# Designs tried in a protein design run: designed miniproteins, single chains, continued (4). Part 81

Each design is a single chain, and the fold is of that chain. pLDDT is the mean over its residues in the fold that is shown.

## One batch from the design tools (miniprotein)

Design m14813
Fold by ESMFold2-Fast:
Structure m14813 (fold): chain A 91 residues (1-91)
Amino acid sequence: GAEKLAEDGLRDGELAVEAGREALEDPNATLAQGIGAALMGIGAVTMGEQAIKLYEQGKASQKALDLAKKAIELGNEGVRLGLEAIRKHAK
């Protein structure tokens, strides 16, 4: 349901931030690692947005809404870090 979607999104958002940070901080990181972090972040945002839509339809709990908002925040941060890593390796 919506809670699982929000929980999955939060997990993917946390992983996206970790992967993006590693891709940005590691001098041996690849362009592909930055791309991977950005894609995970996009996935987290998408899952969070879907959970919010379910909440707006009365099909999700307040817990799902709170988790979904965190998933979107972390997903966006993962995208930001992944894109910075891509720019670093595209120079």
Scores: mean pLDDT 86

Design m14814
Fold by ESMFold2-Fast:
Structure m14814 (fold): chain A 96 residues (1-96)
Amino acid sequence: SAELLARARALLERAEAALEAGDVDAALEALREAIKVVLKAANEDPKNEEVLELAEELVELARKLAKKYPDNLETHILEGIALIVLGVIKIVRERA
């Protein structure tokens, strides 16, 4: 849905702003919520190109977060989850 895509975008922007501000807890919270919203959007319309683009942006942001906070295990877990989400979306798109 357009509302889920808009919410995912806003959460990604919030996570990036928190990352730039050095607020790791706020960045992790926003990224966790963005992953949930992107998964929900993917479940409703896995062929939507914007869902794929958002999943790719989740991975990029999660990698930046893990690079900035390498000693925080949650940053690496979220990078792994973002990669799984992207992989699943790509597989579903190829099979449909």
Scores: mean pLDDT 87

Design m14815
Fold by ESMFold2-Fast:
Structure m14815 (fold): chain A 137 residues (1-137)
Amino acid sequence: ASFIEKTEQLLNNVIESIRFELKEIAKVPEDAVKKLVEKLDQIRSETIKNLTAAKTFDEVQGSLIEFSRKVGQELGKVLKAAKATDMEQVKVIEKVSAALGDLTRRVGAELGASDAEQREAAIAVRRAFVEGFKEAL
């Protein structure tokens, strides 16, 4: 599979992880989950378009940072509207942050990034997610 095809699968895995975690929270209505997934699918499509146009690893990392920030913002809005508890929010943040870190490391590995570069990129992507989430609170 091409770099873009592999990356799209990894982005889809993050969205499915979000869908799974939100279904475990009884306060989040099924319609809200569906609308969130539709919004995340749009964000993913924009991210893939940006990645296809990217010419440098910095541009690839920038696209993943922006994806993660937007995911955090949209997820934060849904959890705030559902009045999710602090424990429910922490569980979702931990699971989604881990998925975004794994995505970033795998993308970096496909591009020949070093273990250190993969680690630094994963930290930046996870930070952007948490910051986006806090912006929605």
Scores: mean pLDDT 86

Design m14816
Fold by ESMFold2-Fast:
Structure m14816 (fold): chain A 79 residues (1-79)
Amino acid sequence: SLVDEAIALAQRALELARQGRLEEARREFDRALEVLGKVDDIAAAMAQLVYAVALASGESEEEALIIGAEELIRLAKSL
């Protein structure tokens, strides 16, 4: 399902971010947002907003990607 695909992409982004592979992590996170947006555009927007707020609050790109990916997974599992 698209939900399972979005979760898998977000889990990949999470692992890549933890490894410091930020360009790859961002690419997989963006793909997870696109896939989730096909199922629930509000859920995708909320995950993106959580990522953006983390950055605006002074978190590193690594930490913001982790926070955003975890929120995407949480939201996707609720669908």
Scores: mean pLDDT 91

Design m14817
Fold by ESMFold2-Fast:
Structure m14817 (fold): chain A 81 residues (1-81)
Amino acid sequence: AELSPEQQLIKQQVLKQLEELRRQAAEAVKNKDIERLEQILEKVKRLLEELKRLNMPKDVIDEVEELLREIERLLEEVKKE
């Protein structure tokens, strides 16, 4: 493992946060809550910026970027209804 102990803790926290954000996004889609989806999108964008600043490994950054793309797609789909 090439991660520092601090980076390992951050990775664990990030993975838990991503799971929570996915659940919140799914709920917002079910409720057609555009404002909540936009708030979740902003949270994911801020998280991505912080992780890049902390020089987190590419695998962690890629997971956050994937969630970002998923939420952007969901937001577009809800807005079309």
Scores: mean pLDDT 84

Design m14818
Fold by ESMFold2-Fast:
Structure m14818 (fold): chain A 73 residues (1-73)
Amino acid sequence: LERLAEAAERMIELLSEDPSAAEAVRLFREALEKAREGAPEEEVLQLMEKGISKVTNLELRLKAMEILEEAVR
């Protein structure tokens, strides 16, 4: 969960300056809080995957996907 929390923080930082990614940032903040509360890893992953799906900018989406992939290794 610590790696997923760090990934969520990185995704929030990456996307915070893009107004089109506001919904994705909201979902990543929910994932971060859930990870900090010790929620099941599957629940946190589902929120992060949903957040990535809301990123409309392709380059930012690919970067977010890479951050998540590194966190689940």
Scores: mean pLDDT 80

Design m14819
Fold by ESMFold2-Fast:
Structure m14819 (fold): chain A 98 residues (1-98)
Amino acid sequence: NLKKIALELYEEAKKLGIKVSKEQEERLKEFIETSSEEEIILLAIEAKGAILAVEHPDDPLLQIDKLIEFLKKLKEISSSKEFLEKLIEQFEKEKEEL
């Protein structure tokens, strides 16, 4: 499920004009197949963050809110719940500083 979500987010990023080379795409697919769940979560966050920056460029508060919502959804389907809790707490703290 997480690997599929990460791959789908990178495809969405490409459709939005975020530049990903063919070599980078091949490496990302190999990475997703061989990586730990925590590494895949970080990859998904990077892709989601890039998408949100393109969709809502003038609204950093909305970007971080939507990213936190995304992390909460990942927590429902992931075995890495403690890792995701720490990330959610970190982004909620960052939101308070905006």
Scores: mean pLDDT 80

Design m14820
Fold by ESMFold2-Fast:
Structure m14820 (fold): chain A 87 residues (1-87)
Amino acid sequence: SFEKAVEEIQKLFLEGLEKIDEAISNGDLDKAREILKEMFDKIQEIISKLTPEQQKKLVEMVKNFLDKLAERYPELKEIIDEMKKKL
């Protein structure tokens, strides 16, 4: 269902943010990028199973999250910009 997809993506955001923050604080930028890519792949899989109208709503939510993430971690801006182009 759409509601379950929203909940799963929000959970991925929370878990991903915690792991990325830990990796960045440890100076492990490569690990932070890997975590972000893995999270993004899972999000795209969830979105792919939805109707076009539902996909559009979740894509906007994901773009908003990615924008906030890039503001918090400028080191990830380049990879985030690439991900936004794939949405």
Scores: mean pLDDT 87

Design m14821
Fold by ESMFold2-Fast:
Structure m14821 (fold): chain A 57 residues (1-57)
Amino acid sequence: DDAELQRLIQQGQQATKQIQELVKQYPQLADFAKQLMSTQSAEDTLQQLKQKIKQMQ
């Protein structure tokens, strides 16, 4: 039953898309996003980027 695996892949793809959109809006976060992506999941990276943006506002 690959339903769970398909959900995880879809969630990762959605997180990656959101990271790309955030980096496009905040190019100054591109290096930070790259560093996070090398050490953690796309979902965790997305959450860290959202927190960083909230602090920058």
Scores: mean pLDDT 77

Design m14822
Fold by ESMFold2-Fast:
Structure m14822 (fold): chain A 107 residues (1-107)
Amino acid sequence: SAVDYLRRAIRDGQQARDLARQDPRTPQQVIDQIDQGIRYTQRAYDYAQRGDYDTALDYARRAGRIFSQARDLAQQSGNQQVADQIQRAIRHITDAIIALNQQITQR
């Protein structure tokens, strides 16, 4: 379900943040962007649980964009482990977006 995918994305983002904080190569901007991505994903999760799939979809899309930016910066900084963990979050967000779109179209 969309809710399950969003929950997984939150966990993936939290793991990426922890890995980023442990690696001195990680720019502060990457950590800040991961935190923003987690916040947007949490909002998507809350709205999806309420059945507000349109608002959940908007926040999920915002989360995907900011995580993609964080992933690219992590790769550029040489932190492949952080980039890979962010990519797992992006994958779960993509699955959530697909599930949310399906819920909206079923009306």
Scores: mean pLDDT 90

Design m14823
Fold by ESMFold2-Fast:
Structure m14823 (fold): chain A 87 residues (1-87)
Amino acid sequence: SDEFIDELIERTREALRALGFPDELVDKAVAETKELIDILKKEYGFVTEEQALDAIYAAVLSVLLDAGFDPETAYRVADEVVERVKA
């Protein structure tokens, strides 16, 4: 449901903030997550919880790489965010 997806997105925001990332980067990651979820909704008509978590991972990874973080750091942070969102 949209309510569950909105909760996952808010938990993504809180996880990134707890990890010390600035609001500008957090907002960018949330916006990119929403864009990926919208693409999934257009293609499939719905989004599963697993697909939403995959979108969060991809968005966080993309935003960190675009911000100049090395791939090892970006992968580690994206994994940590997804684990915190799942908890």
Scores: mean pLDDT 87

Design m14824
Fold by ESMFold2-Fast:
Structure m14824 (fold): chain A 75 residues (1-75)
Amino acid sequence: MKVYPRPAFLTDRQVALILAIFRAYPDAWLSAEDVVTLLGLPASRLPDVEAFLLGLVAEGRLLESEEQPGHFRAP
């Protein structure tokens, strides 16, 4: 299984926290903005977080909403 390239600013702890957020809220559709806010990251990191989440969707590790593009959920 190939891992999507992690943005250099994301620590192993922050990646684990992102995945833990989706596991904690399996019925919630979360945007990259929600993830940035929950992790206390600056808004300048939004594009990198969004790219990371899209990579997880491409790997089948997350689902993207068909009704609201840019919103993600655990499978």
Scores: mean pLDDT 74

Design m14825
Fold by ESMFold2-Fast:
Structure m14825 (fold): chain A 109 residues (1-109)
Amino acid sequence: MDRLELEMDFRGPLDPDKPGTLEVHLRLRAEGPKAQEAADRILEAMRAHGELVSEKRRVEGDRVEYEATFRIEGETVDEINARLGAFLAEVQRILDEARAAGIEVKPLP
């Protein structure tokens, strides 16, 4: 059975009184080829909406674990929030498509 587990953490902006950079930490565990495809689509969404800082991929038997960090930069809080919102909307679409395809989608423990 294909399974996708994910967790997303947000850090920043670095200066609370001056918007500049929001850091997004994403952790994914994918079991099976369909789940791996969904994970890859989420990583593509990250690259489209921000600067990818780091990406790690581990293979453990039939499971693949991804850990990625990316930055969203903007001149204003509204600009950062708009970019974050666009990214989150794309991720939600990918997750909805994954569930429709029979992939079990769960939060990372």
Scores: mean pLDDT 77

Design m14826
Fold by ESMFold2-Fast:
Structure m14826 (fold): chain A 69 residues (1-69)
Amino acid sequence: MDVEEALEAMRRAAEELEALAKSFAGTPQAVQYQGLAEMNRAWLERAERDPSVAERARRQAEVALESAR
């Protein structure tokens, strides 16, 4: 898996979580979804600044794919 593919997947996950936070606005669930979205955005920011963080994200994505077998 390419680093770009892993980062794109993380970006999509953040967008989905942001959409869920909007859909559940005013509930405790919205706070949790918002927190998870912010965490994914923070990791994306770090990966843009640090190639080692991007490489770690790619390795975790590969492990997740192997676990799904």
Scores: mean pLDDT 74

Design m14827
Fold by ESMFold2-Fast:
Structure m14827 (fold): chain A 89 residues (1-89)
Amino acid sequence: SELEAAAEQLLEAAREAARAGSDPAASAERIAGAVLAAIGDALQLALANPEAPLDAVLEAASRAALAALAGDEEGALEAAREAAALGLG
C-alpha cells in the first residue's frame, strides 16, 4: 500500500541516520547530513500533499530519526508510520 511504502521509506531514512550516528569514524557533519536527509524525505512527502500538516509531519519524522539513533526500533517504526499517514492525508 502507499502508506506502507511511504512508512518504509521514512523508516529506512531514519535507520540510515542511526547508522551514521553509530559509526565511530563518522564526523558530526556526516551525522547531521544524514538526519537532515531523512527530514528532507518527509518534507517532500508533505509538500506533495497540500492538505498535509507540515509541522506535524516533520515532528513525526524527527521523532523517527531520534528513536532510531537511540536504538528504539519500535518507536522509530511508530513515528515513521505517523509521519507517512500525516503526509499522505
Scores: mean pLDDT 79

Design m14828
Fold by ESMFold2-Fast:
Structure m14828 (fold): chain A 102 residues (1-102)
Amino acid sequence: SELEELLAEIGRLHEELIRRAQAGDWEGFLEAAERAVEALERLLELARREGDREALEEVATRAEALIAVLRTLLPELSPEQQARAEELIERLEELREEAERG
């Protein structure tokens, strides 16, 4: 299903985020994080369209986890990377709030 394919994509992006972080590749990490946010935005739209409460909870949970990671990494990032991370945090906070509202 579209939902299963999207969840699998999000899982692969999560694995990529871990690999990039382990390598200290913050550019690659932020690129993977941007793709993860886009995938979560698609998951939110699909979950709302389908009335899928479990998928909405998945969006909220994954958004919260990625916010926590990005906030932890902020001091390690260049000023340009910090600005990108802060924009991603803002988008993730909006996703979390929307998912929690249903």
Scores: mean pLDDT 89

Design m14829
Fold by ESMFold2-Fast:
Structure m14829 (fold): chain A 83 residues (1-83)
Amino acid sequence: GSLKELVKLALEFLTGDGVEDAINEAAVMKLFGLKLDDMSPLEGTSEYVKTFNEGLKLLKGEEVSEELKKKVEEKIEEIKKKL
């Protein structure tokens, strides 16, 4: 796909709704190598916020659950099939 198609897919998955969107955001960020060195964790106790913060940990190379790693990897493969 073209660079414009990659940007469109990144924007499509960078929404703020629910646990699935948080996993999609982490997958897109990891796939496209987005730099997150200055990004702080979100505040709150919702499942979205918890999942998003776990995704940030994964992207920074910190220890996270195997379930989250698997879900992010499965979403990366799904996104690749759309390219």
Scores: mean pLDDT 63

Design m14830
Fold by ESMFold2-Fast:
Structure m14830 (fold): chain A 62 residues (1-62)
Amino acid sequence: SAREEYDRGLALLAAGRPEEAVRHFFRAFVLDPSLTEARDRLVALVRADPSLAPVLTETAAG
């Protein structure tokens, strides 16, 4: 579910795995676009490290 993907993303952030966290937050947003927490986390992560933006396009492509 979207919530489970979001929670996995949070756990990965805590573990120091921002690239994996971005993939899970993106999946959470795709599964439930009304889960604004997932979108807010994606925006915050890309603002902090713009090199994470290509991870979103890779995740969306396949």
Scores: mean pLDDT 78

Design m14831
Fold by ESMFold2-Fast:
Structure m14831 (fold): chain A 73 residues (1-73)
Amino acid sequence: SSPLSGASAALPALDLDAERRELLLAALKVVSTQHPDIPNPPSVQRLRDALPALLAARSVEETAAILYEILGQ
């Protein structure tokens, strides 16, 4: 099973733009590939902690800004 299956399942079957959903999945994949040997790397934990904010985001730009803050550090 994918180590990101739980985080991916947390993306609701709601009316998220396909672009936002793809951006979130791409971010999860990038984080997973950066630390494959760590079950819960800090970047994955930060992404999980930011899920409520990511889900509340209204635009691709807002979603990207949140992801940039998490993954750009």
Scores: mean pLDDT 61

Design m14832
Fold by ESMFold2-Fast:
Structure m14832 (fold): chain A 86 residues (1-86)
Amino acid sequence: AAALAERLVEPAARRYEAELQTAGDLVAATGDEALKAALEEVERAAAALARAVEAGDEEAVRRAARELARALERAAAATRAALAAL
């Protein structure tokens, strides 16, 4: 289950790594509520994936991994918007 989660999430995590690395610094520097909310969505999606992995349900892992990938994409978009607003 853990290996499946890694395989499903890795492409999105690698693609959005740079934006996500700056997101925390931007929240600390600007207090951007939309970016903060997007990062909280990533945390919730990651927690849901961890629960699915613990349950050993591959279908739940696939669903949670898709939700996490979408949350990562939204957080990256929010990071780009925050940078554009500077």
Scores: mean pLDDT 80

Design m14833
Fold by ESMFold2-Fast:
Structure m14833 (fold): chain A 100 residues (1-100)
Amino acid sequence: SSELLELAEKAGLLLIGAKSAVERGNLASAIEYLERAKEVVEKMLELTKDKEVQELLRKILELIERAIEAVKAGNTAEALKLLDEAIELVQKVIELLKKM
């Protein structure tokens, strides 16, 4: 669980970085942060055997992929909404992992 917790915290920081990049209008930087967050979430899915954590991580992955599409489309309002939802779910994963 310590490795999963470290990865979850890393995913959260990357998503916060993506949000900051979108807010600054740096869409290329936002995509780089989102792609890195995607890789971290995919790694967590390989490592976890907990069904509830897996379901949350799959939702986070979908939100990240939709956020990448929104950024590519220049839809900053949608990208920020999806990022806020993804950040909230990462925080739920962190809380769940801390209770394990």
Scores: mean pLDDT 91

Design m14834
Fold by ESMFold2-Fast:
Structure m14834 (fold): chain A 90 residues (1-90)
Amino acid sequence: TLEAVQAYEERERRLVDEMAERIAEAYRRGREEAFETALRLARELAALYTPGEGIHHTGRAVERGMRRLGLSEEEAERLAEEVRERILAE
């Protein structure tokens, strides 16, 4: 149903927003802490869905979190790429 699709999309949006906030908080402690937090969240999400979906949602969360901190798009993309590379190497 339309309601079920909307509920699913809203849950995914909330998940990405929650991940983004956690990653942003970790970044305040350092870039490496943000990377480790994103990597952990990506692995947890991959266990609930698929590795591809986990990578996709985590990438969005990294970009969102770093944009909330006013960081450059290039830096956000770089961190997301590092997380993706690490997960794909596992």
Scores: mean pLDDT 76

Design m14835
Fold by ESMFold2-Fast:
Structure m14835 (fold): chain A 68 residues (1-68)
Amino acid sequence: MSLQEQMYKKAMEVFEKALEEGLPPRQAVMLAVDEILKYYEENPEISQDERDVVMQRVVDYASELVAR
């Protein structure tokens, strides 16, 4: 599994868990973003390009759910 896929998977797990706990989708998105930022801090070898791709994927997915 690529680093991008690992970051995305972890962010999505945080997002889905927040929704299961009854948090609003907007707050769940913020928690997922915070998890990505934490993952970047713990893995400084991740390139900016890879970070941008993962962040965009999470934002796009969350935007579709918030629009519901």
Scores: mean pLDDT 74

Design m14836
Fold by ESMFold2-Fast:
Structure m14836 (fold): chain A 78 residues (1-78)
Amino acid sequence: LKEKALEALKEGNYGEATGLALELAARGDVEGALEIAEELAKKGAVGNARAVLEAAKEAGAKEEDAKKVEKIIEEAEK
């Protein structure tokens, strides 16, 4: 799933990348979900990145890791 999400993101398919990242969070791969959220935010897909970040936090992501991604989203929203 994570590799497929990264490929979708590289291709500019942010919808597919988001869906796969949400599935990663649901399966407990919170680190994988956060990686995709960070890349979505860097591409300017801040809404998608926030959705993935929220799912990762709900799935038990560490506060430090979640905060790092949140800062990237905040910077992209400027």
Scores: mean pLDDT 81

Design m14837
Fold by ESMFold2-Fast:
Structure m14837 (fold): chain A 106 residues (1-106)
Amino acid sequence: SEELYEEAERLIREAERLSRRLDALIAELKAKGADQSVLDEIEELKREAEIKLGMALLELGVAKLLRKKGIEPSESLLRRAIELAEEAIRLLKEAIAKAEKELAKL
């Protein structure tokens, strides 16, 4: 549905916004000499989030291609994109919280 398509786009944009924020926090942690083991944990959460976000973008890309050809994307395709984007958002929020906690110690 159009509603599911718009929701998928909204969540993907939110995940991309959080990913950019996390990149800035990682850069600041590295500049301030944060512990490498903490950086490794944050970067692993980021990697997992990037995989989920990439998968969500692929599903949404297929939906866009189908719409371009006048074919209605399946609800299951759009729901998969939404679920993947939501999982990416959860991982990014966890990584951001961990990064902010470590910055507070420096």
Scores: mean pLDDT 91

Design m14838
Fold by ESMFold2-Fast:
Structure m14838 (fold): chain A 99 residues (1-99)
Amino acid sequence: SNDFFNTGMRHMSNRDFDTSIIHFDRSIDSVDNPSSTVFNMRGISHFNRGNFDISINDFNRSIDIDPNNSSSFSNMGNVFRSMGDFSRSNTFFDISNRI
């Protein structure tokens, strides 16, 4: 729900990524059609924890829901850059810039 999402965002702002993930999980579980935005924000939280594989899965889910979510594409670029995959990183930043 938006209430769980907003609480997750507050914890994320305090860099409490573990608690933000719990609230984003509750937001996702509370609805039949979770938003692109909640997957994007949970992906950012997992990225900040260094869980790159989980963050990629969340960003892919965000993109599947909303292919115009430029933030999810730029965040994918950041993950691949952190992994040293500059080719895929550049591709995702290029996509983000064209949306």
Scores: mean pLDDT 91

Design m14839
Fold by ESMFold2-Fast:
Structure m14839 (fold): chain A 115 residues (1-115)
Amino acid sequence: TLAKAAQQVAELLGRSARLAEEAAKKIEESKSVGDALSIVEEARREINRLLDEALKVATPELKPLVEEAKARVEELFDEAIRLAAEGSSVEEVAEKVREAARAIEEAKREVEALA
């Protein structure tokens, strides 16, 4: 049912947002941009795995919401990686990861509204 699919997708999105928020905190606490970059790359891999799992569970009504969130998250993580590579502050890198968490939480709310 749509309600069951929405519940499963929302749970996966919720886990993804929590991982992004935890990664942002670790990035802010990191003492080097190199450490921050490693945290960003690991978080990106894990979040993409969860979002891909959400896409497999998503019904046709939910897929566009998850696809839009995944595209936005990938864009924000690409920006975070670029900022880290260019020697930007760990706070600037963390903010891009927090924006990814907010994008996922927005998608979660939209998915829950359809159930």
Scores: mean pLDDT 89

Design m14840
Fold by ESMFold2-Fast:
Structure m14840 (fold): chain A 96 residues (1-96)
Amino acid sequence: MLDTTIATLDALRADLKAAKTDEELHLVMLQTSAHLTISGVGFWLEGTPQGREASDLLLDSADQIDQARQNKASKDEVLGLIDDTIAQLRALRDQA
């Protein structure tokens, strides 16, 4: 499941990089936050210690992306947040 979540974030990162307007950027940020939230809830529902750690990471990342959207952060700042999230998810996967 972490591999699927990471693959979806890689795709959203590509969409973010391709965004040419503030409206496109805003939409990709909403999609990213939604994906992180849905994935986080999914991992929490597994009821495992690893699922709880993944859930906390994903929900914290969703909050960071949502705050960046509300604060009208630059595209580069949002790309950095997604890159940090992907790196943390990969590290968590590799600890399993």
Scores: mean pLDDT 83

Design m14841
Fold by ESMFold2-Fast:
Formats: sequence, structure tokens, C-alpha cells
Structure m14841 (fold): chain A 79 residues (1-79)
Amino acid sequence: KKKQEEERKLHIKSVALMMRAVAVEEAYRLGEITPEQAAAELRDISDELRKIAEKTGDPLIAQMADRVEARAAELEAEV
């Protein structure tokens, strides 16, 4: 049961991180944060998603980590 609880918590955390990534993108689009701030937040989110993907072995979470990382790199290039 502890393993199932840990996996459930990790999946909930991955969903929260994905929602946070959307919020960062929205804040950037609305001009509330700079591209540098948005890129930094997305890099942190990508790192956390990648750690969850490693622990769960879930390829969908790994794909989300890759997408968020790519977006952070794109924003860093927009300076």
C-alpha cells in the first residue's frame, strides 16, 4: 500500500507541475513576467517532472519534461 500511495502522490505532483507550467506560460503571455523569469520557472518544473518520470517510469511524464525543457530553451533564446 505504501508503494501505491507514493506512486499516487508522484502522479498528483506531476499534474500540479503541469498546471504550474501552464500558469507560467499564461503569466508570460500577459506580460506579468519576463522571458528570463518564465524560462527559469519552466526549467525548475522540467527538472522536477524528469525526477518523477525516473521514479515512476512513466513515458508520458518524461515527454512532458522534454516539452517544458524545450520551451524554456526557446524563451532563453528570445532575449
Scores: mean pLDDT 83

Design m14842
Fold by ESMFold2-Fast:
Structure m14842 (fold): chain A 115 residues (1-115)
Amino acid sequence: SKQKLIDEVVKKLKEFAEKYGLDSSLIDENTTTVEEIKENAQRMLDAMDANDAVEFALEMADFLGRKEEEALAAGDEETAAMAQELRDFFMDQAAARAAAAPVTIPEFEFHGPLG
């Protein structure tokens, strides 16, 4: 079901947040939609360095590709379409992050966009 896929993706995002040493507050525990998953993922990607962001996005795309195949095999076309949309989002993010080579190393810690 779509809800099961959302729950599995949120769990996977939390696992990657732990792997990359990210603040778990970047992930909304009340996430229920594809749009909210994209927002959570965007916050995670923006908190990572470019290499980690590309790796994370490619690993998520691979995970979602497997979920799309599982859903198609089960005849769940709506869940397969959701998995494909999320996979395409992560593939686009990986490409964009890889193309946007790091521009500078800051000499001081930046504590957010309002700094």
Scores: mean pLDDT 80

Design m14843
Fold by ESMFold2-Fast:
Structure m14843 (fold): chain A 104 residues (1-104)
Amino acid sequence: SSLEELLERLKRRRERAREILEEGAGKWIVDKLRKLGLPEEAEEIEKLWKEDIKKAAEKAREIFKKVGDEVSAKALEKAIESGDLTFFGLVGAEFDERLKAEKA
């Protein structure tokens, strides 16, 4: 029916939107690692993100923690815990952690 076709199109649109936002999250992480002078780690995370987003995020969190980028590490920790590994999830978490750091 036309209703079933509409529901299937809406489901595909939602799935595509999520994929775009997840790709944006991966790019956010990779760009930050490159800015920190970690191009090899950035390439490793970029590759792993295509295979296992959660595992890539957990590895990126440990890298940020190791290099002392506590804000990015905590933002990733929140995104992993909430299951919101999207660009907006990460940007929101980073904003919150930067506000906390400014008060310290």
Scores: mean pLDDT 85

Design m14844
Fold by ESMFold2-Fast:
Structure m14844 (fold): chain A 72 residues (1-72)
Amino acid sequence: DDATNNQIVNYIMDVGNISRAQARAIYQSMTPAQRAQLRAQIARADAGQPVIDLARFFGRDDAAAAIEAAQA
């Protein structure tokens, strides 16, 4: 879904303070687990819930596994 992909790219731009081209490159290099984690963080932000810093969860496989378990 192009709209969902644009939302994720925009989120990466905002958190990383980087260009759209750089954000797209990061998005394309992500694992499915990292993409799912970002979608969960965007949903949390939209709902006013606390969100985890991108640098923290990119470095933590346990956080990605927890999100995957929650989606099961």
Scores: mean pLDDT 61

Design m14845
Fold by ESMFold2-Fast:
Structure m14845 (fold): chain A 67 residues (1-67)
Amino acid sequence: TPLEQGRLLAEAARRRLAQGDFDGAKTLAIAAARMGDTEGAKEVAEELKKAGKDKQAEEILEAVKKA
């Protein structure tokens, strides 16, 4: 299902975040939100804000708002 695909994308985003790939994490989290995993995308956005990546976090939250 789209939601299951979204969950896998959010997991991939968390892996990229753990590796320090903030732009990769943002791209995957936006894709996760578009597939319906808005909760997973929000969690990635919160971790990006904690890392000082406010611009990347805001782009994810905009995608969540449109989902």
Scores: mean pLDDT 86

